# Designs tried in a protein design run: designed miniproteins, single chains, continued (4). Part 104

Each design is a single chain, and the fold is of that chain. pLDDT is the mean over its residues in the fold that is shown.

## One batch from the design tools (miniprotein)

Design m15838
Fold by ESMFold2-Fast:
Structure m15838 (fold): chain A 77 residues (1-77)
Amino acid sequence: MSEEEFEAEVELAFIEMLIGLARVLYKQGKYDEAIETYKEALKLANELKERYPQYQERVDALIEEIKKLIEEAESKK
């Protein structure tokens, strides 16, 4: 694994962790906190896509998932 690949995988793991955290907040009825956390994950995913174009397909799928989760949480407010 190259330094660049290692950095990309670490960032992806962190983004996935934020999605998991936001989903836990959503289950607790903390919709505003869940939306904030999803938006942070979305921002990081877009930044990752810009820095590592080779991860575009994987990151695009993740961005689409995050957008759907934000819409779901917004519908509960």
Scores: mean pLDDT 85

Design m15839
Fold by ESMFold2-Fast:
Structure m15839 (fold): chain A 80 residues (1-80)
Amino acid sequence: LTPEQAIKQLKAFVEKRIKDPELLKEANKQLDEISEAVKRGDVEKANEAIDKLAETLKKAGFPEELVNRIKEDLKRLIEK
């Protein structure tokens, strides 16, 4: 699974699950930031955007264990 594919799948997942339009907009913005940072090879910015996404998902009511799994999976895909 490429980072780009993982981000696209996660974008579809959050669009289906987040019903708050402001939180959905923030999540999409953070996913776009991750994608842009990955395309530039900016691992540090990608990790910062992943951390912001994790906080947005927690605010949207995602279980902490699920959010932590998503965060770690994205970081592994980007930093491996």
Scores: mean pLDDT 82

Design m15840
Fold by ESMFold2-Fast:
Structure m15840 (fold): chain A 145 residues (1-145)
Amino acid sequence: SQAELGRQLLRAAARGDLEGVRRLLAQGADVNARETVGPLDGVTPLHEAARAGHLEIVELLLRAGADVNARMTSPYWKGVTPLHEAALAGHLEIVELLLRAGADVNARMTGPYFKGWTPLHLAEKAGHKEIVELLLKAGADPNAK
């Protein structure tokens, strides 16, 4: 029951199904539900919504108590936070919202291929200049590696 609700919530957040997210949370779905299979191990609804650019769902999940600093546990993407996802994807308004909600601006990935990568590093590599400026103003360390 709880595992099924969690999987449905992850899918609804990824797809931009705002009404589905509301309904599933009202039914007692764990706002911090985690993917437990394969390369997405440790993905939460907040990771999915942040990556996909679903601002209203990000707002709803944070209001419902989502862990703004949730970290993926997959070996390849170990340590990815919602802020890493939003910064890489170029979702400026979601980056702003996550920072206001207490996201760790200097969160570091710890997996073997991306060790030390911060949200700033991802935004710079992706060419998202406004996000780079926002992260630096929020206290991102330009020399963090």
Scores: mean pLDDT 89

Design m15841
Fold by ESMFold2-Fast:
Structure m15841 (fold): chain A 69 residues (1-69)
Amino acid sequence: MSPEEIAEAQRRLEELTKEAKRAAKEGDWKKAEEYLEELGRVLRELVERGVLTPEQARDALREVEEEVK
């Protein structure tokens, strides 16, 4: 992955985290779950491409899930 692609993926993760928290705060749990699912997909792609370890990806997803649930 290029440094630009990594920066873009990080930006997308921040946006998805923001949107998931916002949807949960608004009581739209279905939307929050959809954003968490997309977040998980982006994290999986980063693991597949060697940018993150599976442990780092799991920890990142868990932190967002705890704040949303």
Scores: mean pLDDT 80

Design m15842
Fold by ESMFold2-Fast:
Structure m15842 (fold): chain A 68 residues (1-68)
Amino acid sequence: PIDQAIELLREAAKESEDPFLRENLLSIVKLLEKSTDLDRQIQLLEAASSLLPPDLKRRMEELIEQLR
Protein backbone atom coordinates (compact mmCIF):
# COMPACT_ATOMS: atom_id res chain seq x y z
CA PRO A 1 0.00 0.00 0.00
CA ILE A 2 2.77 2.55 0.84
CA ASP A 3 4.77 1.69 -2.32
CA GLN A 4 1.60 1.99 -4.43
CA ALA A 5 0.81 5.39 -2.86
CA ILE A 6 4.37 6.65 -3.52
CA GLU A 7 4.16 5.48 -7.15
CA LEU A 8 0.79 7.23 -7.58
CA LEU A 9 2.27 10.49 -6.22
CA ARG A 10 5.34 10.21 -8.51
CA GLU A 11 3.11 9.64 -11.55
CA ALA A 12 0.85 12.59 -10.57
CA ALA A 13 3.94 14.83 -10.21
CA LYS A 14 5.30 13.66 -13.61
CA GLU A 15 1.98 14.45 -15.35
CA SER A 16 1.44 17.80 -13.56
CA GLU A 17 1.85 21.02 -15.59
CA ASP A 18 2.03 23.04 -12.35
CA PRO A 19 5.66 23.24 -11.09
CA PHE A 20 4.45 24.19 -7.57
CA LEU A 21 2.21 21.09 -7.36
CA ARG A 22 4.98 18.90 -8.82
CA GLU A 23 7.51 20.11 -6.21
CA ASN A 24 5.02 19.65 -3.33
CA LEU A 25 4.16 16.08 -4.38
CA LEU A 26 7.85 15.16 -4.76
CA SER A 27 8.61 16.68 -1.33
CA ILE A 28 5.88 14.51 0.23
CA VAL A 29 7.35 11.42 -1.53
CA LYS A 30 10.79 12.28 -0.04
CA LEU A 31 9.28 12.55 3.46
CA LEU A 32 7.39 9.25 3.01
CA GLU A 33 10.59 7.43 1.97
CA LYS A 34 12.39 8.70 5.12
CA SER A 35 9.53 7.93 7.55
CA THR A 36 9.20 4.63 9.44
CA ASP A 37 6.18 5.84 11.48
CA LEU A 38 2.88 4.58 10.01
CA ASP A 39 0.83 7.42 11.58
CA ARG A 40 3.22 9.98 10.05
CA GLN A 41 2.99 8.24 6.65
CA ILE A 42 -0.83 8.33 6.79
CA GLN A 43 -0.73 12.07 7.69
CA LEU A 44 1.56 12.76 4.70
CA LEU A 45 -0.66 10.75 2.33
CA GLU A 46 -3.79 12.60 3.55
CA ALA A 47 -2.02 15.94 2.90
CA ALA A 48 -1.00 14.72 -0.58
CA SER A 49 -4.53 13.50 -1.40
CA SER A 50 -5.88 17.07 -0.86
CA LEU A 51 -3.52 18.25 -3.67
CA LEU A 52 -4.59 15.58 -6.19
CA PRO A 53 -7.33 15.83 -8.88
CA PRO A 54 -10.59 14.07 -7.86
CA ASP A 55 -9.89 10.73 -9.62
CA LEU A 56 -6.43 10.31 -8.07
CA LYS A 57 -7.64 11.66 -4.70
CA ARG A 58 -10.24 8.87 -4.46
CA ARG A 59 -7.62 6.25 -5.35
CA MET A 60 -5.25 7.66 -2.71
CA GLU A 61 -8.04 7.61 -0.08
CA GLU A 62 -8.60 3.89 -0.84
CA LEU A 63 -4.86 3.20 -0.33
CA ILE A 64 -4.90 5.14 2.98
CA GLU A 65 -7.85 3.01 4.18
CA GLN A 66 -5.81 -0.16 3.45
CA LEU A 67 -3.00 1.18 5.72
CA ARG A 68 -5.40 1.67 8.69
Scores: mean pLDDT 81

Design m15843
Fold by ESMFold2-Fast:
Structure m15843 (fold): chain A 73 residues (1-73)
Amino acid sequence: MEEEIKRLEEEVAFRKSLRDYILKQMKEKGLLPENEEEAEKLVDKRIELSRWIADQLLAVGEEFEAELAARKA
């Protein structure tokens, strides 16, 4: 119950941090379109892709750490 609430809070914080980070990076690299509506759509698409990639990277990272621990044991 409380663990589910913490997970949701972490996800909200992650989404906000990810959005801010993507916006900053895209702005610095000049990747943001001049049209604000197009910029928002691009950021939303990037957030969805980044979430999926982050989930995949986390899963791979956990597998890698488990393999490393097994090899060092």
Scores: mean pLDDT 68

Design m15844
Fold by ESMFold2-Fast:
Structure m15844 (fold): chain A 61 residues (1-61)
Amino acid sequence: SPMDEMEAAIRAETDPERAERVALRRYLEYLDANPDLSEEQRREIAARVEAVMKEHLERLA
């Protein structure tokens, strides 16, 4: 799924700053591809991306 691809792309980055840039880019691309997402769905996607980033950054530390 597009979300699984985004998570995989984030987890592939070993540099924290690059991981953050990839996460932001992929998130914005997902929102642009899905303009009909509700506010609730946008919050759920943001929360999932933030959770993946938190877990990945803690693993890299």
Scores: mean pLDDT 83

Design m15845
Fold by ESMFold2-Fast:
Structure m15845 (fold): chain A 59 residues (1-59)
Amino acid sequence: MAEEAIERVRRLADEYGFPEAGENAVKAIELTAKESDNAEEVMRGIVAVVERALREKAA
């Protein structure tokens, strides 16, 4: 569900110290949830990409 993906992304961005990246990812998740017939799978993909990007940016 979009709400769970949004909360996870916000927590990760805050923990890594990149809140701007978290808000940008939230916007992508919200748009995907509105416009996609496969929204749940696409949102899971977005969360995975954001987690990876935040780890790489923090390193």
Scores: mean pLDDT 72

Design m15846
Fold by ESMFold2-Fast:
Structure m15846 (fold): chain A 57 residues (1-57)
Amino acid sequence: AHLEEGLRLMAEGRFEEAARQFEKALAADPDDERARRFLAYALEQAGRVAEAAAVRA
C-alpha cells in the first residue's frame, strides 16, 4: 500500500519519495486524513513548505 511505502521512506529520510507515495495514497482515497497529514509533513521535511501548507488548508 502507498501509505505504508511512504512511512518506510520517511524512516529512511527519503522525504521526496515519501511525499510521492502519500500523494498516490490521497489520489486513491481523497478523504484519507492520515495520508494528508503525512504528505504535509514529508513536504515540510523536503523543504516544500508552501505545498505542505496548501495540503493542510
Scores: mean pLDDT 82

Design m15847
Fold by ESMFold2-Fast:
Structure m15847 (fold): chain A 76 residues (1-76)
Amino acid sequence: AQELTDQGIAALSSGDYETAIKYFEKAIELDPNNALAWAVLGVAYHKMGDREKAEEYLKKAESIDPKLAKVVRRGL
């Protein structure tokens, strides 16, 4: 799960949001309690302009780890 999340973050940093989303979705499939994967999935949708999906996934991350979600939201 961590390796998939790391690969997704690398894709996100390069602007490849579609590839990033695929990695994060796989990370969540393996571990639905991976708050980081939910949070960065929210970031990917935010960068694509999909604010509704971004908020949905950030709220999911917040339900698992509120402290992590707060840090991620501050970066937006």
Scores: mean pLDDT 82

Design m15849
Fold by ESMFold2-Fast:
Structure m15849 (fold): chain A 90 residues (1-90)
Amino acid sequence: ADLAERLAALQERARADPAQLVPVTLRAEGPDAAAGAAAALAKGEELAAANADHPVTAELARLLGEAAAQTLLANPDLLGVDVEIVPPAA
């Protein structure tokens, strides 16, 4: 899937320059899975904008929002689960 390929490319960039990564956490919340998915996408974009000076972190934040939204729509019982990006160990 496109998300897996984008994640692999970002992991390679992170290995080349780990200083570009900042830990980010995203929680999908709302009255239902569709609202939670929309909130996850919005939060991913918010985190990406907050990390615009770190392009790898910004793209990871967007991917996290997209992945959380897709996962929640496929598994509505996961509403309210936290998702975290952890930078690779040096």
Scores: mean pLDDT 66

Design m15850
Fold by ESMFold2-Fast:
Structure m15850 (fold): chain A 60 residues (1-60)
Amino acid sequence: MLTVEDLFREAGLDRPPKVGETGEKARRLAELVHAEDEKDGVFTARLSRAIAEELEKRKE
């Protein structure tokens, strides 16, 4: 199982996307989330929480 941090890095979300990359990174992230959720039904819930926490930190 990938950690949320590994998932973000694999999808390229650890850095701002370049023009034209957003769609590919979004698709990659969706595929990785789907694969992990098949193994662990709570993965999507954990990912949502991690994203919310990261967005809160970026506002500070």
Scores: mean pLDDT 62

Design m15851
Fold by ESMFold2-Fast:
Structure m15851 (fold): chain A 87 residues (1-87)
Amino acid sequence: DEAAEKAEKEKKDSEKQGAKGDKLVDDAVKEITEAAKSSKSDAQKKGDEAVQTLLQKAKDAKSKETQQGFLNGAGALQQYTDHLLAQ
């Protein structure tokens, strides 16, 4: 059944995109944290760039589940950056 095969492929693609999103968030957290040691401005810039990258991937996402994953990642990065820079 082509419909079942398409759904399975979309689920696997969503899982792969989720893993890529998680890596982008993890890498961004490390870069933001490191930048914050030298400059709050540089940390904010790296945070904004990472959030914009995740928002762009959400727009390019073929499934609503993958889109929601990227949107959640962007929100988490915004909260992390705001919390880090409030200290």
Scores: mean pLDDT 76

Design m15852
Fold by ESMFold2-Fast:
Structure m15852 (fold): chain A 142 residues (1-142)
Amino acid sequence: MEEIKNDRDEYLGQAQSFLNAAKKSSPLFAEALTKGAERLQSKADALDSVLEAIELAKKEDPELAKLIEEAYRASKSDYKKGLKLIEEAKEKAKTLSEDVREKVLKALDKFEDVLKAEQSAADDSAARQARRLLEALKQLLS
């Protein structure tokens, strides 16, 4: 819980820093920084949903709440293990009351989507970001 809250708050802080930097940047850099802030906000929103899901699950199935927390922790170091634990959490969530189940499943879907987006970005992130920055620099200097 505390780790997820801290990570959520860090993403919100980083998003705000990107938006503040965008106000002082050229249009091209402002666009890139704004897109970065949008991604960080989406990550923060996913973690807010996960936090709500953990609190709701904890009332009906404390083991499911622990499984969701484990899925988050695993996702930070092992993407495949994180996804597997999310799938296990979704199956276990099917035993919850309807209202709680819908909220938990929606939160897990949102978290899975963010993880998949991050993995896709990570596979080419350093080279792609370096190329984008180089192209941005070329447009500013030529």
Scores: mean pLDDT 81

Design m15853
Fold by ESMFold2-Fast:
Structure m15853 (fold): chain A 75 residues (1-75)
Amino acid sequence: MKEALEKLTEASVYELALAVASVVSGRPPELVEALDRVSELLNEAQRALEAGNAEEAIKLAEEAIRIAKEALAKL
C-alpha cells in the first residue's frame, strides 16, 4: 500500500510538471494529448488503490510516469 501511494504521488508530480510545461509551451497538441493520457491513467490507478489492488495501481502510475517523461523529453 505505502509503495503504491508513493508511486502515485510521484506520478502526480510528473502530471503537474507536464501540465506546467504544456502551459508554458503554449499548449502544443502533443503535450495536451500526453497530459490527458497521464490523467486517465492516474484516475485508473486511484480506482485500483480504492479497490485494494496496489499492484495494478503501481503499474498504472509507472505507465503514467513513462508517458510524462517521454513527452517532457521531446521539449
Scores: mean pLDDT 84

Design m15854
Fold by ESMFold2-Fast:
Structure m15854 (fold): chain A 82 residues (1-82)
Amino acid sequence: VDEYARALVASDPEARAESDAWLQKAETLAKKGDIEGLRKLLEEVSRRMAEADRGIPATLLYTATALRIVGLIVDVEIEKKK
């Protein structure tokens, strides 16, 4: 099932490229400890999900991207508390 989902995701190369770009930006912001930048990026991903009814492959990619950004925000918050 994961391979099938991956193949469907590969059928939307634009959504995949958008997700990859957002994740690269999120990793850079997380390394800087820029929580505000991560929150803004999460808002951008959420808006794109709401605006772009591009079907299941794009929705799955955007959802996974949003969850990864949330995880990075949590990680940065934890590191700042250490």
Scores: mean pLDDT 74

Design m15855
Fold by ESMFold2-Fast:
Structure m15855 (fold): chain A 55 residues (1-55)
Amino acid sequence: SLEDRIAALEAEHARLSARLDALVAAGAPTEEIQAVVDEKARVVDEINALRAQLA
């Protein structure tokens, strides 16, 4: 269902947020941090697109 897909993407977003926090704490390279930031933005866009289908 759309709800199941949104839930899976929200779980992925939470995982990426935890990864981002860990990379920042570890002083990871800017390009690695930016890659996770970009991936989070893509997941948010997909969540918003799916939520628009439910409205």
Scores: mean pLDDT 87

Design m15856
Fold by ESMFold2-Fast:
Structure m15856 (fold): chain A 116 residues (1-116)
Amino acid sequence: APLKSYTARFRTPGYDAADRPVGSLEVTLTVTEDNVFTLTVRWYSTAGELLAERVETARTLGELGDAFVAALEPARRRGWTLVGLPNLTAVVAALRAGQTLEGQAEADAAWRAAVA
């Protein structure tokens, strides 16, 4: 059977070197039941064209969380609020215990609402 995974996605404005909003930034977190943790950061133009992509693999949930916070720091400095990270340790435990897709959808909605 395929490995169970959890994915959370959210978007913020992109910021240039002068801290002006330009285009958008998409940050995707993926965690798997076998402890593979991936952060994908995509930069989009104002027209919605993909300009750049970075994919980073973390070996711990703490490392993943730190990379996630770093990716959002420009938006946070500009007044975007994040209600909190899902408990990624509990998410990994639930995936190993056979959690359904409905739990993932609720978590994703909360992340998008917290950042939007």
Scores: mean pLDDT 64

Design m15858
Fold by ESMFold2-Fast:
Structure m15858 (fold): chain A 87 residues (1-87)
Amino acid sequence: SIEDQIERGREDIEVLKKKMEENNIEPTEEEKKLLEEAQRLLDEARRLLAQGKVDEARNKYMEAMLKIFELAEKVQKKIDEKKKELA
């Protein structure tokens, strides 16, 4: 369901935050903006869903997921670069 998808998106954000913290990754201003925008969009999606606006909620969820995926790629790249420096 879209409710489960929104909750998964929230979980993905928390996983990314923990991953950054555990790897001592300082977020850039761009990465902070992506995180804040993703959180805002998921909150908006949940609010729209509560109002019965399922299609609008889905659109906001999709926008949030694009930002989450972009942040995840940036974080993974930084982790991979750190691993190469230690090898």
Scores: mean pLDDT 85

Design m15859
Fold by ESMFold2-Fast:
Structure m15859 (fold): chain A 59 residues (1-59)
Amino acid sequence: SDVDELLRILELVGYPVTVTFANGDKLTFNDEAEARAHAEALVAQGISPLDFKSIERTA
């Protein structure tokens, strides 16, 4: 699923991670559970969580 693909990418980058989505949402996720909750909310709105502008590990 798009959710699982996003979570795989975020795990490779490492938590905490900041993602800027195509819709303009910019969020920092401390763990997989936070990222999953947001990705599921995007899918419920018909937005692919793989439509992102940037991903960066937060120091």
Scores: mean pLDDT 85

Design m15860
Fold by ESMFold2-Fast:
Structure m15860 (fold): chain A 64 residues (1-64)
Amino acid sequence: SEEELEKKLKEIDEELAKRLEEAKKKAKEENWSPREETVRLLELIGEATQRRIELGKKYKEEQR
């Protein structure tokens, strides 16, 4: 259902927020450069975006 899709998308957003905070903390602890921190944050955002796209595509195919 559309409600299940919304719940799964929200879970992806919540996991991303958690992982971004963990990555920022690790960057401070391990003395990462601003570039290294930015690259890692973008990687996490990219992974979450791909999961969202894949969920949306799967939902569309199941609604045919």
Scores: mean pLDDT 83

Design m15861
Fold by ESMFold2-Fast:
Structure m15861 (fold): chain A 85 residues (1-85)
Amino acid sequence: SEKIQEAQKLLEEAGEAARKGDVEKAIELLKKAAELAAEAEPAFAEAIRLYAEGLIAKLQGKDAEAAALAERARAVAEAVLAAAA
């Protein structure tokens, strides 16, 4: 999927921005990557958005919120996989 390839590129660019300390740019790129990935994988859209929110929270120093969002993303993804089995 072209959307998945574009999301991957944006995610790599977000990682580079975060490494350079450009938190605002990293958050913008991460949000764009999450939306493209959610459009490409609609069944996992909620899990993808929650995971992205967790990464954003981590970039903002909100470690407890980031951990909670990552756990919620995992639970939603596991529920989708269980429903497909």
Scores: mean pLDDT 86

Design m15862
Fold by ESMFold2-Fast:
Structure m15862 (fold): chain A 67 residues (1-67)
Amino acid sequence: SAMREEIERLAEEALEAVRRGDLERAEELTKKLQDLGVLAAIRGDDETAELASREAKRIEEEMRKAK
């Protein structure tokens, strides 16, 4: 789905931002990713919502290691 592809793209960009030390950008992208997850849940797409949750946790873990 387009939403799933957008979530995966945002997660990749956020992880690249973490690697560059751009934690502000990583946080911004993570918030956008989480918003898409909420939208997916509202629409009944639980699998896409769970994907967004998992990707957000992965990015947050990498941000913690970088701080």
Scores: mean pLDDT 86

Design m15863
Fold by ESMFold2-Fast:
Structure m15863 (fold): chain A 73 residues (1-73)
Amino acid sequence: DEEEKKKQAEELEKRGEEAEREGERLLAEGVEKIKSAKTLKEVLEGTGIALRGIGLLTEGYLLKKKAKELLEN
């Protein structure tokens, strides 16, 4: 039981790390696109990329939180 929970927590932690890394990459990409934008369309495209990055960062946070909760119960 406890060993199985530890393994599940490690897998969730790894997935959370991967989601956070991709989220950071997309957020940076979106911000750079906004900074270099010359039209409203380009600002909106960069904003969409940045929002996707924020979504992945949130997902990563929740996966890591779930991993911690598994070890506390």
Scores: mean pLDDT 88

Design m15864
Fold by ESMFold2-Fast:
Structure m15864 (fold): chain A 68 residues (1-68)
Amino acid sequence: SGKEKLEELLAELNKDPRIKAELVGDDTLVVETTLDVASLIGLALRIIGDYPDLEVSIEGNKLIIRVK
Protein backbone atom coordinates (compact mmCIF):
# COMPACT_ATOMS: atom_id res chain seq x y z
CA SER A 1 0.00 0.00 0.00
CA GLY A 2 1.02 3.65 -0.26
CA LYS A 3 1.40 3.92 3.51
CA GLU A 4 3.92 1.05 3.52
CA LYS A 5 6.02 2.88 0.88
CA LEU A 6 5.88 6.08 2.96
CA GLU A 7 6.96 4.19 6.12
CA GLU A 8 9.94 2.67 4.24
CA LEU A 9 10.93 6.11 2.93
CA LEU A 10 10.52 7.63 6.43
CA ALA A 11 12.99 5.10 7.89
CA GLU A 12 15.49 5.76 5.06
CA LEU A 13 15.30 9.57 5.32
CA ASN A 14 15.63 9.56 9.13
CA LYS A 15 19.16 8.11 8.78
CA ASP A 16 20.37 11.60 7.68
CA PRO A 17 20.70 13.94 10.70
CA ARG A 18 19.82 16.95 8.45
CA ILE A 19 16.38 15.45 7.74
CA LYS A 20 13.32 15.09 9.99
CA ALA A 21 10.46 13.19 8.35
CA GLU A 22 6.99 12.72 9.86
CA LEU A 23 4.04 10.68 8.65
CA VAL A 24 0.80 12.73 8.65
CA GLY A 25 -2.26 10.52 8.40
CA ASP A 26 -1.93 7.53 6.04
CA ASP A 27 -0.96 9.25 2.76
CA THR A 28 1.43 12.15 3.48
CA LEU A 29 5.06 12.53 4.59
CA VAL A 30 6.25 15.97 5.74
CA VAL A 31 10.04 16.21 5.44
CA GLU A 32 11.76 19.10 7.20
CA THR A 33 15.41 19.70 6.29
CA THR A 34 18.39 21.95 6.92
CA LEU A 35 19.48 21.39 3.28
CA ASP A 36 20.03 24.24 0.84
CA VAL A 37 17.69 24.61 -2.17
CA ALA A 38 19.99 22.72 -4.60
CA SER A 39 20.38 19.75 -2.21
CA LEU A 40 16.63 19.76 -1.50
CA ILE A 41 15.86 19.63 -5.25
CA GLY A 42 18.37 16.78 -5.62
CA LEU A 43 16.66 14.85 -2.81
CA ALA A 44 13.21 15.42 -4.40
CA LEU A 45 14.43 14.11 -7.79
CA ARG A 46 15.97 11.02 -6.13
CA ILE A 47 12.69 10.25 -4.32
CA ILE A 48 10.66 10.65 -7.55
CA GLY A 49 13.08 8.27 -9.31
CA ASP A 50 13.01 5.64 -6.53
CA TYR A 51 9.26 5.94 -5.74
CA PRO A 52 7.34 6.64 -8.98
CA ASP A 53 3.97 6.10 -7.21
CA LEU A 54 4.71 9.06 -4.89
CA GLU A 55 4.16 12.76 -5.62
CA VAL A 56 6.75 15.23 -4.27
CA SER A 57 6.23 18.97 -3.72
CA ILE A 58 8.82 21.47 -2.46
CA GLU A 59 7.59 24.08 0.04
CA GLY A 60 10.47 26.27 1.27
CA ASN A 61 12.88 23.97 3.16
CA LYS A 62 10.27 21.16 3.28
CA LEU A 63 9.23 18.31 1.02
CA ILE A 64 5.58 17.20 1.01
CA ILE A 65 5.34 13.62 -0.24
CA ARG A 66 1.94 12.13 -1.07
CA VAL A 67 0.62 8.83 -2.40
CA LYS A 68 -0.73 9.32 -5.95
Scores: mean pLDDT 83

Design m15865
Fold by ESMFold2-Fast:
Structure m15865 (fold): chain A 70 residues (1-70)
Amino acid sequence: SEEAKKHYEEGVKAYRDGNLEEAIKHFEKAIEVDPNLAEAYHRLADIYFNLGEEEKAREYVKKAKELNPE
């Protein structure tokens, strides 16, 4: 979805700028539009691991692997 890709790109930009809260919102919007966008789940997992939210990060990793296996 083009709309989901746009949200994903905004999330990447926010993360690069150090705006973690905005990055999370954009990545969450991306998966709301396209729940099969594995890249957005990987990004959320990375952010939550860095925030110490280990269980939530593991859930996002699992979803990403189910959608786009290694």
Scores: mean pLDDT 84

Design m15866
Fold by ESMFold2-Fast:
Structure m15866 (fold): chain A 79 residues (1-79)
Amino acid sequence: SMREAHVGFTDADGKVHFAVTVTENGEVVDVTSNSAPSPEEAADWVVKYMEEKKAVLSGIVAKGRSAEEAARLVREKVE
């Protein structure tokens, strides 16, 4: 059983820009970036990715957090 998930965020070209570590409660606890986009762009990517992975994230890590809340937390940590 997963207690944490590493959620990667990629652009349209498949390039990974950053990864977010999310707990079972859906809390974002770490952000690793090699080339962070703007906070607005990062939030849009998080929302899109969370929508696609919602079933997995809901069962494992998205408890107590919506995709919008996760995106907001990533935006706050991405400079």
Scores: mean pLDDT 53

Design m15867
Fold by ESMFold2-Fast:
Structure m15867 (fold): chain A 60 residues (1-60)
Amino acid sequence: MKGLYKAIKDIEKQDENTLSLKKGDIVEVLEEVGPGLVRAKNLKTGEEGIVPLEFLEKIE
């Protein structure tokens, strides 16, 4: 699951732990934190947070 992923849709920040993404943003997946949930870093903004893996497409 570690690697580079692309956001397939816009994701709004829900709380302090949620990663905000725009469609097409590249993220580095760091670890799995729960079923279908990963901690990732948005390479454009430098933010880290939790995002559903289903909203990411693996590119690397």
Scores: mean pLDDT 79

Design m15868
Fold by ESMFold2-Fast:
Structure m15868 (fold): chain A 85 residues (1-85)
Amino acid sequence: KSLEMAEEIKKELEEKGLEVEIFVLDASKPREEQLKKLKEKAKEAKEKGYKSGTISDDATEESKKEVIETLIEKKLKALLLAVVD
């Protein structure tokens, strides 16, 4: 669900001309290694001026719209974090 929502947000933002990257965390794999990679991606995103957002499994359609509207309004590059099984 989290990845699916992130992909939907990415598609909508890319259709509006924004650049979007999704970082995927696999919750079934070791956390420590994935957090290290996430920190590296977050650092790169900050250096490139990306706006970061996290999509949870319990995210509502309302929260999805808020993220999309914020990114469009600011015309920022986006890094979305999706957590998968």
Scores: mean pLDDT 64

Design m15869
Fold by ESMFold2-Fast:
Structure m15869 (fold): chain A 75 residues (1-75)
Amino acid sequence: SEADRELAKRYLREIIEELEELIKQTEDEEIKKELQELIERAERLLEDESLSGLELEAEASLIAMEYSILKRKIE
């Protein structure tokens, strides 16, 4: 549904904000690069009109998992 898609897009936007904040917390250039690649991936998902809300949610969950792994490397 459009409501599911809008919820997934909100989740993706929240993940992007968290990724941008995490970039500010590290001086590690390799981690910064990986975080930037996740931001670009999330931004591409926001522009992809072919994906359902459930597909967007699944992809967002994968990005959130990778974010969690990178966050642990900084902390």
Scores: mean pLDDT 86

Design m15870
Fold by ESMFold2-Fast:
Structure m15870 (fold): chain A 97 residues (1-97)
Amino acid sequence: SAKEAKELLEKAYEYIKKKDYKSALEHLLEALKLAVELKDEELIEEIITLLEQMLKDPEFDVKAVKEELEEIAELLRELGYDKEAEKIEKKIKEAEK
């Protein structure tokens, strides 16, 4: 439901404030899945914006959340957000060097 998606997004914001990016990403992934089911484009774009913010933080351990990031990138490609998916894939590749 839209309420569940918003509650997951609010929890993600709190985890981002604490720099607990793994928990934030897990909640954002679940929120993204619900937003896709609801066809809520504004919510999808809000989630993408938060993901891009997290990926810019040098303290974000990409290797620790590789599986979640790969699932998000795949989902974004299915939705036509190819550029955003490519940014995530590039971050994963850079972290593996």
Scores: mean pLDDT 82

Design m15871
Fold by ESMFold2-Fast:
Formats: structure tokens, C-alpha cells, sequence
Structure m15871 (fold): chain A 61 residues (1-61)
């Protein structure tokens, strides 16, 4: 589960990197925090935040 969330976060980071470097950098920081803590709750929150950031980019185009 934690590994699956990290794989999804890395996929979202790669997509963000094509669109907005600041958003990609923020997602990268969340990935690092999750890898260091190995906290499943933090990982779930990071994934939700990453998805929200991508949705905002979709609104801005």
C-alpha cells in the first residue's frame, strides 16, 4: 500500500514536471517526507494533496 502510493505520487510528479516546475518540486518534497517517515497516513494525505494540485493546474490550463 505505501509502495503503491509512492508509485502513484512519482507518476503525478512526472506529469506535474511537464506543466509546472513549482508544483513538481512541492510534490517531490512530499515524496521525500513520505520516504523518510514511512507513514501511511502522511502518504495518503500527500497523494490527496498532489491530486488537488493537479486539479488546480487543470483549472488554470
Amino acid sequence: SLEEILEELERIREEAAKRNSAVAAYIDEMIRAVKESKDLELAKRALETAKELMAELDRLQ
Scores: mean pLDDT 83

Design m15872
Fold by ESMFold2-Fast:
Structure m15872 (fold): chain A 74 residues (1-74)
Amino acid sequence: SRRELIGRQIRVAVGQMVAGATSDEEAIARARRAYENLVASLLASGEATEEDLPFMERVFRETLSELLGREVPA
């Protein structure tokens, strides 16, 4: 489904940023920047809509929390 594909793209992008980071703070900053760029791209292409923003934000936060083993600040 569309949301499954969007969620996969977010998880891949976040995973790559976390894997390349030297600290949790760096991982969060890099992942957020990559996520913001991905969201802008998905909205521009029409692959995502404004209605998908809460879903995308949730997937981003949940993925970061899982990879860092702690709750990500809102």
Scores: mean pLDDT 84

Design m15873
Fold by ESMFold2-Fast:
Structure m15873 (fold): chain A 86 residues (1-86)
Amino acid sequence: MDEEEIDREVKVALGEIYYAIGLLDLQRGDIEGAVESFLKAVELYKEAGDKENAIKVLEDGIQALRAAGAPEEHIRRLEKKLEEVK
């Protein structure tokens, strides 16, 4: 395993962590914090070349925001990012 492989693995692990933080933020009613954490997870997955997990975080994050009754402005941020990634 070289430095490039380690960097990819670290980014995937951080993406998983930020996605989990976003879900916890939603449980606490921190919609803005959840959106920022989901977007950080997406960026980390994209940098790792993991497009599948980046899309999954966006789709699941949008669903979670809608279930939490988040304002459309916050949902739109993830929808715009989903269009960029697909």
Scores: mean pLDDT 85

